# Ledger of designs, part 13: designed miniproteins, single chains, continued (5)

Each design is a single chain, and the fold is of that chain. pLDDT is the mean over its residues in the fold that is shown.

## One batch from the design tools (miniprotein)

Design m16415
Fold by ESMFold2-Fast:
Structure m16415 (fold): chain A 59 residues (1-59)
Amino acid sequence: AVTEAERKLAALIAEYGLKSVEELRALARQDSELARYLIAVEVERGREAAEAFVRELLG
């Protein structure tokens, strides 16, 4: 099931037109909202599974 944090992270990735995990992590250093949702997904899934989720959203 998709959580609210996952939905909001997906929406921000689409809104900013992000193309890679590296670009997402770089932007998260400047955008507190993006950082909060990324951290929430990493806490819920673990880092490895969260990166897999982001990669699935990007391609």
Scores: mean pLDDT 82

Design m16416
Fold by ESMFold2-Fast:
Structure m16416 (fold): chain A 68 residues (1-68)
Amino acid sequence: MEKKATDANGNEVTVETYKTVTEEGKPAEITEEYYKDANGNPVLKLTVKYTENGEPKEEVTVLPNVVP
């Protein structure tokens, strides 16, 4: 699911959320946020939500110089 949102600084952010499975076959949800950093460089913020040993986990990775 893709949605356009505004971040806390008023910048337009493209947000895409989709469901997938990990390498271990467990359900995971990936959220991709495309925005520009303070220097105007394109950035992708990747948030992966998954379950490990019955516990919800969240991993955030920031990838510089990535555009939609």
Scores: mean pLDDT 69

Design m16417
Fold by ESMFold2-Fast:
Parts: structure tokens; sequence; C-alpha cells
Structure m16417 (fold): chain A 69 residues (1-69)
């Protein structure tokens, strides 16, 4: 998770707030059988590395909730 967060941090600096990349990664994780908790843990790691706004953080959590519905 931390290694993936580092890669995403580098890409996030380049994309400057593009949540579509993070949503695509969540879609891939879900397709690979990731649980809601594993996706939430990944979002927490992303938030630590990539200065997410509260709105961006909530949007990623909502995306996970939609995937597991």
Amino acid sequence: PSEVAREIYEIGLYLDGDLDYFKEQLDKMYAAGATKQQMYDWIEEVAKEVKLTPEQYEELLAHVDKLVA
C-alpha cells in the first residue's frame, strides 16, 4: 500500500487534483477482488501522500461505496 501510494504521489503531483486516476485505481482494485476496507485503507495512504482536500477524500470514499453497492 505505501509503495503504491508513493507512485500515486508522484503522478498526483503531475496531474494536480485529477481524481479520475485514483477512481480508475479503485475500479481496478475492486475488479481484482479488493474489499471495501482494503480500498478505504488505500485511500487513507493516498491522502497521507497526496494532499487531498476533504472534498476529494469524501469523493473517493463515495466512489468505493458505489462500487460495493
Scores: mean pLDDT 73

Design m16418
Fold by ESMFold2-Fast:
Structure m16418 (fold): chain A 85 residues (1-85)
Amino acid sequence: SEVSKLILEFIKEAEKIMEEKASKINDEEEKKKFEREAAAKITAYALRLIGLVYQMEVIEKLPKEEILERLKEEAKKYLEELKKE
C-alpha cells in the first residue's frame, strides 16, 4: 500500500514536471511529440521503480522501512533527471 502510494506520487510529480515543460512549447506538433515521449519516459521510470521493489522485497528480502526509503531516494533521482532533460 505504501509502495503503491509512493509510485503513484512519483507518477503525479513526473506528470507535473512534463506538463510544465510542455506548456512552454508553442508548436502544436512538437508539443504532441513531446507529450508522447514524456508519457513513454514516465512509464519506463515507473516500471524501473516496480522492478526495484521486486528486487528489494523478493530477491534481497529487505525490511519494509529500508524498501520505502530506497524507493523514495530512487524516485527523487528520476524526478531530478526529468527536470534536467
Scores: mean pLDDT 87

Design m16419
Fold by ESMFold2-Fast:
Structure m16419 (fold): chain A 65 residues (1-65)
Amino acid sequence: SLGDEARKAMREAVLNAESLEEAIEKIRNHPGLTPEQADAAIAALKEAFERGGLEKVREAVKKNS
């Protein structure tokens, strides 16, 4: 499970990114995350992407906000 800051950063990246790579870049460069938190959020995003692609991840994020 991710901490609140890591979850928030992942949600913002997914909603504002055009691709998986852009979302990963946004998480990695997030000023509120440690490298370990960013890596955990990126791992969770990649796992979600493998199950349904970026559009499905965006839908899930919107439903939980």
Scores: mean pLDDT 77

Design m16420
Fold by ESMFold2-Fast:
Structure m16420 (fold): chain A 73 residues (1-73)
Amino acid sequence: MKFRIRVTPDGTVEVYRVEGDKETLLFTSQRPGEPRATIILETIKDLEKEYGSKLADVVGLENGTAEVELVPK
């Protein structure tokens, strides 16, 4: 399963599920003042729990837009 997590400089968090060429917005939240890497890693943990899956790969932690791959456990 593929997800995209975007964290803007103002702390707006957007989480998308990616299926082929389609992106579906799953949720948005606001976490101002928190480090982007922390927000992304916590969001990955929440997605692992919700989808019963484990993190296989993550790219883009440093730039505020992370591409995340989860695999079934």
Scores: mean pLDDT 80

Design m16421
Fold by ESMFold2-Fast:
Structure m16421 (fold): chain A 71 residues (1-71)
Amino acid sequence: SAKEEARRQGERTVAGAAELARLLAEAGHIDAAKTVVEREGQYAVELAEAAGDLEAARQIRERIEKVLAEL
């Protein structure tokens, strides 16, 4: 379904952003790492909301917050 695909894409997007942010942070690019997580995370939230999956949007926001707190 569109909701299931949006959820998968959102989860994959956040996971990819988190991994890229980790690499950027390890290289000393903390501001770039935060920008990647915020930008890609916002896109993933918007995809979930557009699909009508408010629970997925909430879970994605929580993951973004946790990743940002670890940078």
Scores: mean pLDDT 83

Design m16422
Fold by ESMFold2-Fast:
Structure m16422 (fold): chain A 56 residues (1-56)
Amino acid sequence: SLLEKLKSPNLVEQGKAAVELARQGDAAVDEALSHPDLTEEQKRMIRAARAQAAAR
């Protein structure tokens, strides 16, 4: 699960999961951002990855 990787203490795994969620589209990103166990830092990473994916 990408949510499992986002909750990982490993920053590399968090980054990979954020990029993969961004590739899956806004619905997947919005689902992750609504998850109560994610920190604000993890949510910021997801939003940054989404912005980069949208620009590319």
Scores: mean pLDDT 75

Design m16423
Fold by ESMFold2-Fast:
Structure m16423 (fold): chain A 98 residues (1-98)
Amino acid sequence: SLLEELKKALEEAAKNAEVPDKEAFEKLMELILEEVEKLGLSDEVLRKMIELLEKSSYPIALRMLLIGHRENKPEEGYKDAEELIKELNEYKEKAKAK
């Protein structure tokens, strides 16, 4: 199922996280999955979440998407997630240039 694919993607993101507190990061990924299940998101939304994880590896972008769905503003949540990914990518490029 797409939910199982998302769960696997989140588990992979947690395992590959190069952060001092991997346990806290894993708990964040678990909380994201729980929120997805509670909201009963469609297959289309689940595919979008998997794409965001694979392309950016920014879990915070998934948080923006989930907030949008919770507030009944899914389009705004997608836009916020994409804008955040763009800003984070621009920040990374600026860091590489210095």
Scores: mean pLDDT 70

Design m16424
Fold by ESMFold2-Fast:
Structure m16424 (fold): chain A 86 residues (1-86)
Amino acid sequence: SINEKLIEAIEKVKKENKLSPFLEELIEILKKKISSLKELDEEIKKKLEELIEKLEKAKTEEEINKVLIEIDTLLGLQEIKDALGL
């Protein structure tokens, strides 16, 4: 559910904005990461919901960039938790 919401928000941002090659690459990395994750911890899910709201409200490429980097960092934490069996 939250994974689907994130993908939809990212695709909307990509359609509505001219993104730098860096941001386009980051989007592809994020889509791959989220698709590989089976379940998110409740705390990570809550923070991700807040970041999705920030992404939907973002109006500039700078704001979009900042939120996408925060999402990448958060998903990276889930990957580490999964690897450690936490």
Scores: mean pLDDT 79

Design m16425
Fold by ESMFold2-Fast:
Structure m16425 (fold): chain A 63 residues (1-63)
Amino acid sequence: MYENVKRLLEALTKNVPEEVLKKFKPEDADSVARFVMNILGLPEEDLEKVKEVVLEFFKSKGI
């Protein structure tokens, strides 16, 4: 269901240096989730789930 969110995050961060990725804060998850949702045309009711995917993604990168 949110594989497209994860794929878009991978594409957006693929060539971003680790130093820049480490600037991500949990408070940025809302803004990142809304940006991804706008690109993918996802409804507002999915916001909390998309935020969780964003947080898990950056946590998996050691951030």
Scores: mean pLDDT 77

Design m16426
Fold by ESMFold2-Fast:
Structure m16426 (fold): chain A 88 residues (1-88)
Amino acid sequence: MSDDEIIRTLRTMAEAIKELAKTDPLLADVLIIATSGELYVIGRQRPELQPLVDEALAELQKARKLSPEERAQVTVKQLERVIAAIEA
């Protein structure tokens, strides 16, 4: 997967999670689970991103105890961190 493809995918997920957190919090949670799977795959394919992916997945796991809106915000923040690392 190219850097541009990863960035596009993660940005699309972040945008969808932001929108759905307001309109359908349960569907937002389904996308957060899907996002966790995508991050796991990215970490395995891009070993240089593994530390950031591990931190992101740990933060998403902690956020499971939060409200749906707060979980969405944590997820989006972690996706933006991974995107920033790829763009650097």
Scores: mean pLDDT 83

Design m16427
Fold by ESMFold2-Fast:
Structure m16427 (fold): chain A 73 residues (1-73)
Amino acid sequence: SPLSEELQEKIRELVASYVTPESTEADIDRIVDRVGTELYLHDEEARALALAGHGRYIGEYIAEVARELIKSL
């Protein structure tokens, strides 16, 4: 994965909060991988904002993108 292990863990935690009790570990893994890929594609823009002094934006941006992707699943 192009994302850090800590970020993958946070994504897994967030995804688990939205899945049903019928969801399998394999289903959660697929969703986490997809969310992680989408966040990686947006990380270049978030990284540019961090370099401009908007470091807090990165955490909030990641949470927002993950939340929207989970809703679309």
Scores: mean pLDDT 57

Design m16428
Fold by ESMFold2-Fast:
Structure m16428 (fold): chain A 58 residues (1-58)
Amino acid sequence: TGALAVGLRGLSAEEQARVRALVDAGDAEGTAAFARELNERGVISDAQAAGLVTAGQE
């Protein structure tokens, strides 16, 4: 989704590539796990983490 690209702006190039690879693979569980890790590290908000989980389900 377009919201995925916007939500990734605060991430490193490697973190963005990892999220995109998980979403493209349809790995909803892996996307959710990585989003949770980024949220726990304070890199993304709870709302951004929820957005990444939704993108991973697409």
Scores: mean pLDDT 74

Design m16429
Fold by ESMFold2-Fast:
Structure m16429 (fold): chain A 87 residues (1-87)
Amino acid sequence: SPEELARQVLAAVGRVVHELLKAGLEEEAQRLDELMAAFMEAVHNRDWEAARAQLEEIIAEIRRAAELLGDPRIRASLETLEGVLAA
């Protein structure tokens, strides 16, 4: 369901934000929070085209975080989000 997919996105992004904050990357964490707010607004409005566009931006930011930190937990969140986008 869209609600289940949105919950998976929220959980995966939350894990990345936590790791970014632990690494002192507050600006990157804030950017993900802003993208998540836009994603959730699109989901609430049932604007699936806008939700997909925001998810693509979230994935791009998390891919940069994965390359920067090398943390396997960030990579696991990236794989989860790419799976949601493919659904």
Scores: mean pLDDT 85

Design m16430
Fold by ESMFold2-Fast:
Structure m16430 (fold): chain A 73 residues (1-73)
Amino acid sequence: MKITKEEIENFIKALESADPELQDEILEQFRNYLKDKEITDEEFEYAKKLIDRSNLSPEIKEKFYQILEELKK
């Protein structure tokens, strides 16, 4: 199964617009959504670049990176 650029972009936008209390819940929903999906190194680097450029807090960025790293298995 594949993740799309649009899915990554939409999720980052959702996190950026969410209250801090909701960001952890949104990340958990994304983790569950991606549970049966794998990403390539190229997709991971693309996502990481988008996350790094986002207005997300360092804590949320770190959690997002961890989720993506799990999918690279």
Scores: mean pLDDT 75

Design m16431
Fold by ESMFold2-Fast:
Structure m16431 (fold): chain A 64 residues (1-64)
Amino acid sequence: SKEEKIREIEEEMDRRIAAILADFRARMAAAKSDQEKLDLTIEAFAEVADVIGEALERIIAIKK
């Protein structure tokens, strides 16, 4: 069903975001400067935004 496909997309999105945040936390723990921490934060936000955008496009295509 469309509902099952949407659920699968949401679950994949959640897993991808969790992986990005886990990597971000590890890199933040190793960061040596405030500038490095800011750059890592911006990078993580951009990656999360891309994952959400991709999931949204896939859901919109299903709801046609």
Scores: mean pLDDT 88

Design m16432
Fold by ESMFold2-Fast:
Structure m16432 (fold): chain A 94 residues (1-94)
Amino acid sequence: VLEVLEKALEAAKELKRAIEAGDSRAVQAALMELGKAATELREAGYTELAEEIQRLAGDVLEAVRAGDREAALAHAEKLEETIKRGKEEVEKKM
């Protein structure tokens, strides 16, 4: 699970960078990686964390489609924070 969360965190950072660059292909790639991570987290029993990641990723996609870069970055920041918090919770159970 830690490896999944590390990959998700990297994808969230790439997502923020892609939004800032206006790179729609990189945004799509990062969102796909986040979707895969959410699926793996759900399979591992982290259902609430997986649902939150999927919801925030959806919020980013909607904001990007609307051309609202500020909202997209705000949602991406919250997504990164959510993943960091999830990683800390998993590490406490080492």
Scores: mean pLDDT 83

Design m16433
Fold by ESMFold2-Fast:
Structure m16433 (fold): chain A 74 residues (1-74)
Amino acid sequence: MATELIEEIARLAGPEETDALRDEILSQTLKDTSERLKQAKTLDEQAQVSREGAQQFTQRLRDRVEQLRKELQE
């Protein structure tokens, strides 16, 4: 799913913009996940935070695809 979203961004914005957007979204998602991991005291809690971080990353990619598609539509 994340790979398909990155491919769609590449189709819409090109590879240079795709690399920049991927790095921005990944960096922000890792910061958010890291802050939540500081509060996770058990391995189960850490696993939940990691799963939610992966979902957040995918959702941010999806939101960016929708934004780019709208920019191509007048």
Scores: mean pLDDT 78

Design m16434
Fold by ESMFold2-Fast:
Structure m16434 (fold): chain A 81 residues (1-81)
Amino acid sequence: MELSQKQALEIAEPVKDPKLQARFVAGMLLTAEENGKLEIDEESLDIYAVTPDGRRIVLLKGSELTEEEKKEVKEIVEKIK
């Protein structure tokens, strides 16, 4: 999945904590700059970056979000992949 700044902002919009939202946007933009892709772990709902060399970097843990925020973020990510 390719990430534009617009897509990163749309994915992060459901995150109500402004510090967490800002960290998440920054992580997504760094992922895009390094030609990585976003993935979501189906069980934990952790959002992570996969680098071109196959490393996984957790950008946002599912436990950091409310159940409602997790659901909305997952739906947006699934729409843009």
Scores: mean pLDDT 76

Design m16435
Fold by ESMFold2-Fast:
Structure m16435 (fold): chain A 81 residues (1-81)
Amino acid sequence: GSISEDVLEALAELEELKKKGVESLTSEELKRELVERIDELSVPYLSAQSPEQMEQYRKQIEEAIKEALERDKELQAKLKE
């Protein structure tokens, strides 16, 4: 595909991951933190010059989402008291 098409696909993927991550969280603080973290990682991800570099940043984004979900789950467990 064209460079423009590939960038649009990557942006769409990032927006879906961000949306899904945020919608899965209950804490407004964690939602904000996740959005900020994904936005920080999106710049190097979209600017990656190799598939290997892109994969490294993608893993960091996925880890950020996982960490946010784990923290939210712990918060919810405390609120079940």
Scores: mean pLDDT 77

Design m16436
Fold by ESMFold2-Fast:
Structure m16436 (fold): chain A 64 residues (1-64)
Amino acid sequence: SMELIKLQFKRNLYKIVKGGLEYVLEKSGSKMSPEQLAAMQKEIDQINQQIAQLDAQIAKLQSS
């Protein structure tokens, strides 16, 4: 369905954004304050939550 395709596309976009943030942490994390590191990790954690929600929605549509 079109809805399933949209959810899968969103999931892939979140994975790309997460990869970019993880790359920034790897290359520049040593130059960041503890507060900046915590903020960046919070963004990654939020993206992980969005991916988990999308996975649940995809599974629900596939089980219907």
Scores: mean pLDDT 87

Design m16437
Fold by ESMFold2-Fast:
Structure m16437 (fold): chain A 76 residues (1-76)
Amino acid sequence: MSYEEAIDEALEFARKAGVEEAVKYLEQARSYADQGNYDQATIAVANAAKAMIDSGAVTPEEAAQLATRVANALLS
């Protein structure tokens, strides 16, 4: 899976969950990744996962799965 596909899936999940802060961080992650700034993209993904946990819309395990999926795509 490309990082574009992984981030787009994460964006769909965050939008479905109604977590606007997570959507914003994932859009930032996409922008950073498109620039080749994978460190900042990874930080933005972690911030999105935290926003989802803090909202109560997802479990910590679901948030960790989302972050891991995107991180693996960024490293590929």
Scores: mean pLDDT 82

Design m16438
Fold by ESMFold2-Fast:
Structure m16438 (fold): chain A 89 residues (1-89)
Amino acid sequence: SPVELGLEAIRNFEKAKAAFEEGLRTGDPVYYEEAIRNAQKALDNLDQFMALAQKLNAKLSDETIKYLEQLREEAERIIAEARERLARQ
């Protein structure tokens, strides 16, 4: 369902953010790898949510669209920064 995909995207994003922050705190590369995996899952769930919402002609508010765009940008930023930090270790 779209609701479940949206909730999964949020959950995976929160896991990615927490792992990235733990990586910054500890310097342990396993947390950067965890951040990348969870951020990628969040992006995949978000893409599936948006595709399904479009097919169902579900009306998303401008506020919801803006929130989802911010979530995507933040997830992509986490992936990029985590990859750079892994490359330096």
Scores: mean pLDDT 87

Design m16439
Fold by ESMFold2-Fast:
Structure m16439 (fold): chain A 95 residues (1-95)
Amino acid sequence: IQKEIQELSLEAVEVVEELERKAEEVRRELGEAARPLVERIEEAKERILRKPEEILRKARENPDEDLSKEFEEAREEIRRIMEELEEEIRRLREE
């Protein structure tokens, strides 16, 4: 479980770095029009980084608990966040 939490943390960091790159790109491309989207990306980054911490807290409270579902839900949530932000970027560029 410690290894799984570490792997999720690394995945979260990688996704956050990708989101930061996307934020810089849209800010450069669209300027002021990108501001609401950049703010949403910042919120998403914080939410993504919080996921490994939440699972670690649960693991400490109940060491014998199977957290497989929590890991799956965390990864699915991260994927959904990425998809929603990519859709927002696409819509903003098409305007």
Scores: mean pLDDT 79

Design m16440
Fold by ESMFold2-Fast:
Structure m16440 (fold): chain A 79 residues (1-79)
Amino acid sequence: SSLQQQYQQLMQQNRDLIFQSSSYSVKAIGYIVTSITGSPKEGEKARKKADEYLDKAQQLDEQAQQALQQAQQLRQQLE
């Protein structure tokens, strides 16, 4: 049914968003390490980049939660 297809699409969207968020979090950790081990100027730039990537990861996590919530609502209609 169209509802089953929408449910599957939302579940896939949730998974994709979680993977993207995890990728940004890993990249942010790399920049955090650089901010500690680099020169003061390099560390400042790295910290800013880490913060940007952490913000992106947080936004993706929130979008993933919204997709999951929508999927759960559709699931109730399928049961």
Scores: mean pLDDT 87

Design m16441
Fold by ESMFold2-Fast:
Structure m16441 (fold): chain A 97 residues (1-97)
Amino acid sequence: EKEKEFERLFRRHRIRLKNAILFGTPEQILEEFKRIADEIVEFAKKYGDKETAKRYLEELAEFIKRQVERLADPETAQRLNEEIDKIVEEALKKIDE
């Protein structure tokens, strides 16, 4: 049950991030990822599965960093990846609370 819900979130989040990368500004990409990270935190709080939420958050961050490196110029990609790492760190702290 909760595993299937998590898998549905995984697929939807990846689609949203791909769309943000293809059609959005760098600021919009970061805003979308932050919203997704907040949704992952709330999912962890609702179901109590902190380990799955943390692993997913880290996997999703790796995915978006790779997409940014492929689609953006090197300077923009470096900046976005640094901000993505900050968002991940903040979300991981909230999951542990």
Scores: mean pLDDT 79

Design m16442
Fold by ESMFold2-Fast:
Structure m16442 (fold): chain A 64 residues (1-64)
Amino acid sequence: GGAEAKEAGLAAVRAAADAGADAESLDRQGARGYHTVASDPSATQDMIDELGAEIRAIHREAGV
Protein backbone atom coordinates (compact mmCIF):
# COMPACT_ATOMS: atom_id res chain seq x y z
CA GLY A 1 0.00 0.00 0.00
CA GLY A 2 0.95 3.66 0.05
CA ALA A 3 2.56 3.45 3.50
CA GLU A 4 4.81 0.54 2.47
CA ALA A 5 5.72 2.32 -0.79
CA LYS A 6 6.63 5.46 1.20
CA GLU A 7 8.84 3.49 3.62
CA ALA A 8 10.55 1.66 0.73
CA GLY A 9 11.15 4.93 -1.14
CA LEU A 10 12.62 6.64 1.93
CA ALA A 11 14.84 3.62 2.64
CA ALA A 12 16.15 3.69 -0.96
CA VAL A 13 16.96 7.45 -0.83
CA ARG A 14 18.60 7.09 2.60
CA ALA A 15 20.69 4.11 1.43
CA ALA A 16 21.82 6.06 -1.66
CA ALA A 17 22.75 9.09 0.50
CA ASP A 18 24.66 6.89 2.97
CA ALA A 19 26.54 5.34 0.00
CA GLY A 20 27.67 8.83 -1.10
CA ALA A 21 25.33 9.29 -4.08
CA ASP A 22 25.52 12.65 -5.85
CA ALA A 23 22.63 15.14 -6.04
CA GLU A 24 21.48 13.84 -9.45
CA SER A 25 21.32 10.23 -8.18
CA LEU A 26 19.42 11.31 -5.06
CA ASP A 27 16.98 13.30 -7.24
CA ARG A 28 16.37 10.20 -9.41
CA GLN A 29 15.74 7.99 -6.34
CA GLY A 30 13.39 10.62 -4.89
CA ALA A 31 11.48 10.88 -8.19
CA ARG A 32 11.09 7.07 -8.29
CA GLY A 33 9.76 7.05 -4.73
CA TYR A 34 7.33 9.88 -5.51
CA HIS A 35 6.08 8.13 -8.67
CA THR A 36 5.56 4.83 -6.80
CA VAL A 37 3.57 6.45 -3.96
CA ALA A 38 1.55 8.75 -6.28
CA SER A 39 0.65 5.74 -8.48
CA ASP A 40 -0.75 3.81 -5.47
CA PRO A 41 -4.53 4.49 -5.18
CA SER A 42 -4.35 3.95 -1.38
CA ALA A 43 -1.78 6.76 -0.99
CA THR A 44 -3.07 10.00 0.57
CA GLN A 45 -1.84 13.50 -0.32
CA ASP A 46 -0.44 13.68 3.24
CA MET A 47 1.71 10.59 2.55
CA ILE A 48 3.03 12.18 -0.66
CA ASP A 49 3.76 15.50 1.12
CA GLU A 50 5.50 13.69 4.01
CA LEU A 51 7.63 11.69 1.55
CA GLY A 52 8.70 14.94 -0.14
CA ALA A 53 9.60 16.57 3.20
CA GLU A 54 11.65 13.52 4.30
CA ILE A 55 13.49 13.34 0.95
CA ARG A 56 14.38 17.06 1.28
CA ALA A 57 15.66 16.37 4.83
CA ILE A 58 17.88 13.53 3.52
CA HIS A 59 19.27 15.89 0.83
CA ARG A 60 20.09 18.51 3.50
CA GLU A 61 21.80 15.89 5.71
CA ALA A 62 23.85 14.72 2.69
CA GLY A 63 24.88 18.31 1.93
CA VAL A 64 23.28 18.35 -1.56
Scores: mean pLDDT 77

Design m16443
Fold by ESMFold2-Fast:
Structure m16443 (fold): chain A 96 residues (1-96)
Amino acid sequence: MAKEILDQVEKLTQQTQELGRQAAAALAPLEDDPRARELLEEVQKLVGEARELYEKAKELYKNGASISTLQKILDQLSKLKQQVEELKRQAEELAA
């Protein structure tokens, strides 16, 4: 169902934002470290892309977009979440 896919997009977006927030929190004490700044910049970029995909998915759903179109956005968002999870791991390793 298209609505079910949109709900999954919303859930993944919220999870990606939370992971980004956790990565930023881990990096906050390292503000003078160039690597920490690079990781924070990349996290912010990917979280921003996830938010944009969710807004696009909402508009496409309202306009009657196909399940296939929404699934492509869900797949892109899943990859973004995985990238943010990896950056969070790197942030936590750097902070340790």
Scores: mean pLDDT 86

Design m16444
Fold by ESMFold2-Fast:
Structure m16444 (fold): chain A 56 residues (1-56)
Amino acid sequence: MRQRVYDESMEAIRKSPTLVEGLKKAWEIAEKSPLSPSVQASIVTGAVLEYIGEQL
């Protein structure tokens, strides 16, 4: 579950025209998952940081 939510969040961020839109979509994916809020926040944060690293 965690890996799937992470992968879907990463995909949403990469496909979004802006980082802000990608973050919103990633958060929506995490919120729809059965994961706790702290785990959801960790996944979204990790996905955003990985995406920023890919752009550098």
Scores: mean pLDDT 76

Design m16445
Fold by ESMFold2-Fast:
Structure m16445 (fold): chain A 108 residues (1-108)
Amino acid sequence: MEAAEEGERLGREAGEGARTAEEAGRAGGAGGQAGSEKGKELGSIHGQMGGGVAAVGGASGSASGTDEAGQRGAEAGGRGAGRMGEYGGPKGAEGGIAAGRAAAERGR
């Protein structure tokens, strides 16, 4: 959802100068690309935050004498970062495309 909102902002900026349907289409495309990149970036950052929580859990497990808890924490963090990046990209693109076209249409 945050990735989609950033995509919308970038799409609006791309759409601001469009005056025709052709320009609206191009603005939507540019907004979608920018939104996708921002969505991937935000998804990776949120995934890394989740990885930090998992690492703290792993360290706590290790302190209680179980190497397995530490290993599971590290693995969960890595998987979380990857999945958040995959989720953020498409959501950013959706928001960017819609916002770019909507901004361009309002400029007509």
Scores: mean pLDDT 54

Design m16446
Fold by ESMFold2-Fast:
Structure m16446 (fold): chain A 81 residues (1-81)
Amino acid sequence: SEIDRLLQELERAVREAEEGLRRAEEAKERGDAIGYTGGALRAMGALVHADLVLRKLRALGVEPAETPRLREVAERMGATL
């Protein structure tokens, strides 16, 4: 179904955002400004994609279980930047 495809797409985007954030935080700990920027850009791109997919799911009447994870990444990106 379309909903199942969007849920899979959202999960991939959330995982990508979490990975980008993890790489950015690890780079920050070691003073790697280039690695930090790369991780942060990856996380931001994935967050934008996840938000678009989330809006489509909500338009179909679905509230995904991944929403708290998406909010967590967004908040941590704001605190990091």
Scores: mean pLDDT 85

Design m16447
Fold by ESMFold2-Fast:
Structure m16447 (fold): chain A 100 residues (1-100)
Amino acid sequence: SSAAERAARRGARALMLRALEEIIETLKKNGKDTSPVEEALAEVRALDLDAPLEELRARLEGIFARVKEHVKKVLDEETAKKVEEGLENVWAAIEALLAA
């Protein structure tokens, strides 16, 4: 239903916002540049949840890819791997919500 679909899309956005906020805190604790992730957070907040599903999914995928790339560049290998694993788990949850 459209109500269930909108709830799923809001849930997907909320999961991504939380994940990005946690990454910002990790970057701050490690004295690293938060700007690319703060820009991603702003993009997620501005997402049109009424956009076609394929467009919403593609935008979310693009944001995750950029954040993962930044994490790999600035964090040590061990910390970066933990953040990437967390992001992959969040992405799986987002895909499950959007596939329903």
Scores: mean pLDDT 87

Design m16448
Fold by ESMFold2-Fast:
Structure m16448 (fold): chain A 66 residues (1-66)
Amino acid sequence: EEEEIRRLAEQVAADIEKGMGLPLPEAITSAPVVDVADPATRERVQRVLDYIRELAEKQKEEEKKK
């Protein structure tokens, strides 16, 4: 469900940020693209990635605004 995808995206984003040692907008820019063989899994991964990008953009805009 969308809530599950959101939770997963937030957790993955936090892991990426922590692993890279950079803020989410910078971390996602440097992160490698994940390629998955299964179409259903690929669609789910794409939704998670889209949400992570949205979170990164929101974080970037909020930082710029304030």
Scores: mean pLDDT 65

Design m16449
Fold by ESMFold2-Fast:
Structure m16449 (fold): chain A 72 residues (1-72)
Amino acid sequence: SSAKIEAATKAVIEAVEKRLGPLSPEQRALIREVVRAALAGDPKAARAAMARLDELDPEVAQEVERLLPGVL
């Protein structure tokens, strides 16, 4: 559901920002895409979004990968 995606996305963003500082709108949008794809069971879309996030900021991508299992 949209509500579940938004709640999980906000939880991930808050945890990442606590550790690494403020995220750009583009980083936030990519995190939402990763969460959406993961919850939809779409590994291709999830990998594509993670690859784009890693290209922008490898530290943010690594932190999202670490946090995701605890949020889903």
Scores: mean pLDDT 85

Design m16450
Fold by ESMFold2-Fast:
Structure m16450 (fold): chain A 89 residues (1-89)
Amino acid sequence: MMSHPLLRGLLEAEVELALELMKAQVYLQMGDREGARAALEEAIAAAERAVELAREAQRAGELSPEEAERLIASAQATIDAARAELAAL
């Protein structure tokens, strides 16, 4: 039916992550620290979802181990950076 549902979910999580990070930067430029905080929290949630979906896609054979590791490492780095930005707010 739908092809590669885990990869589709991963794409949706990556798009949400990019959007929320962009929103956080806009809110920071406006001096809206509460808006930035909410956007960073949503970005962390999207990145955590991307990690879970990448692991599941690897187990399902939809991603190679190397592709999954690259995506997980990128998402984890983003979570760490977003948490550091939240701590600075």
Scores: mean pLDDT 86

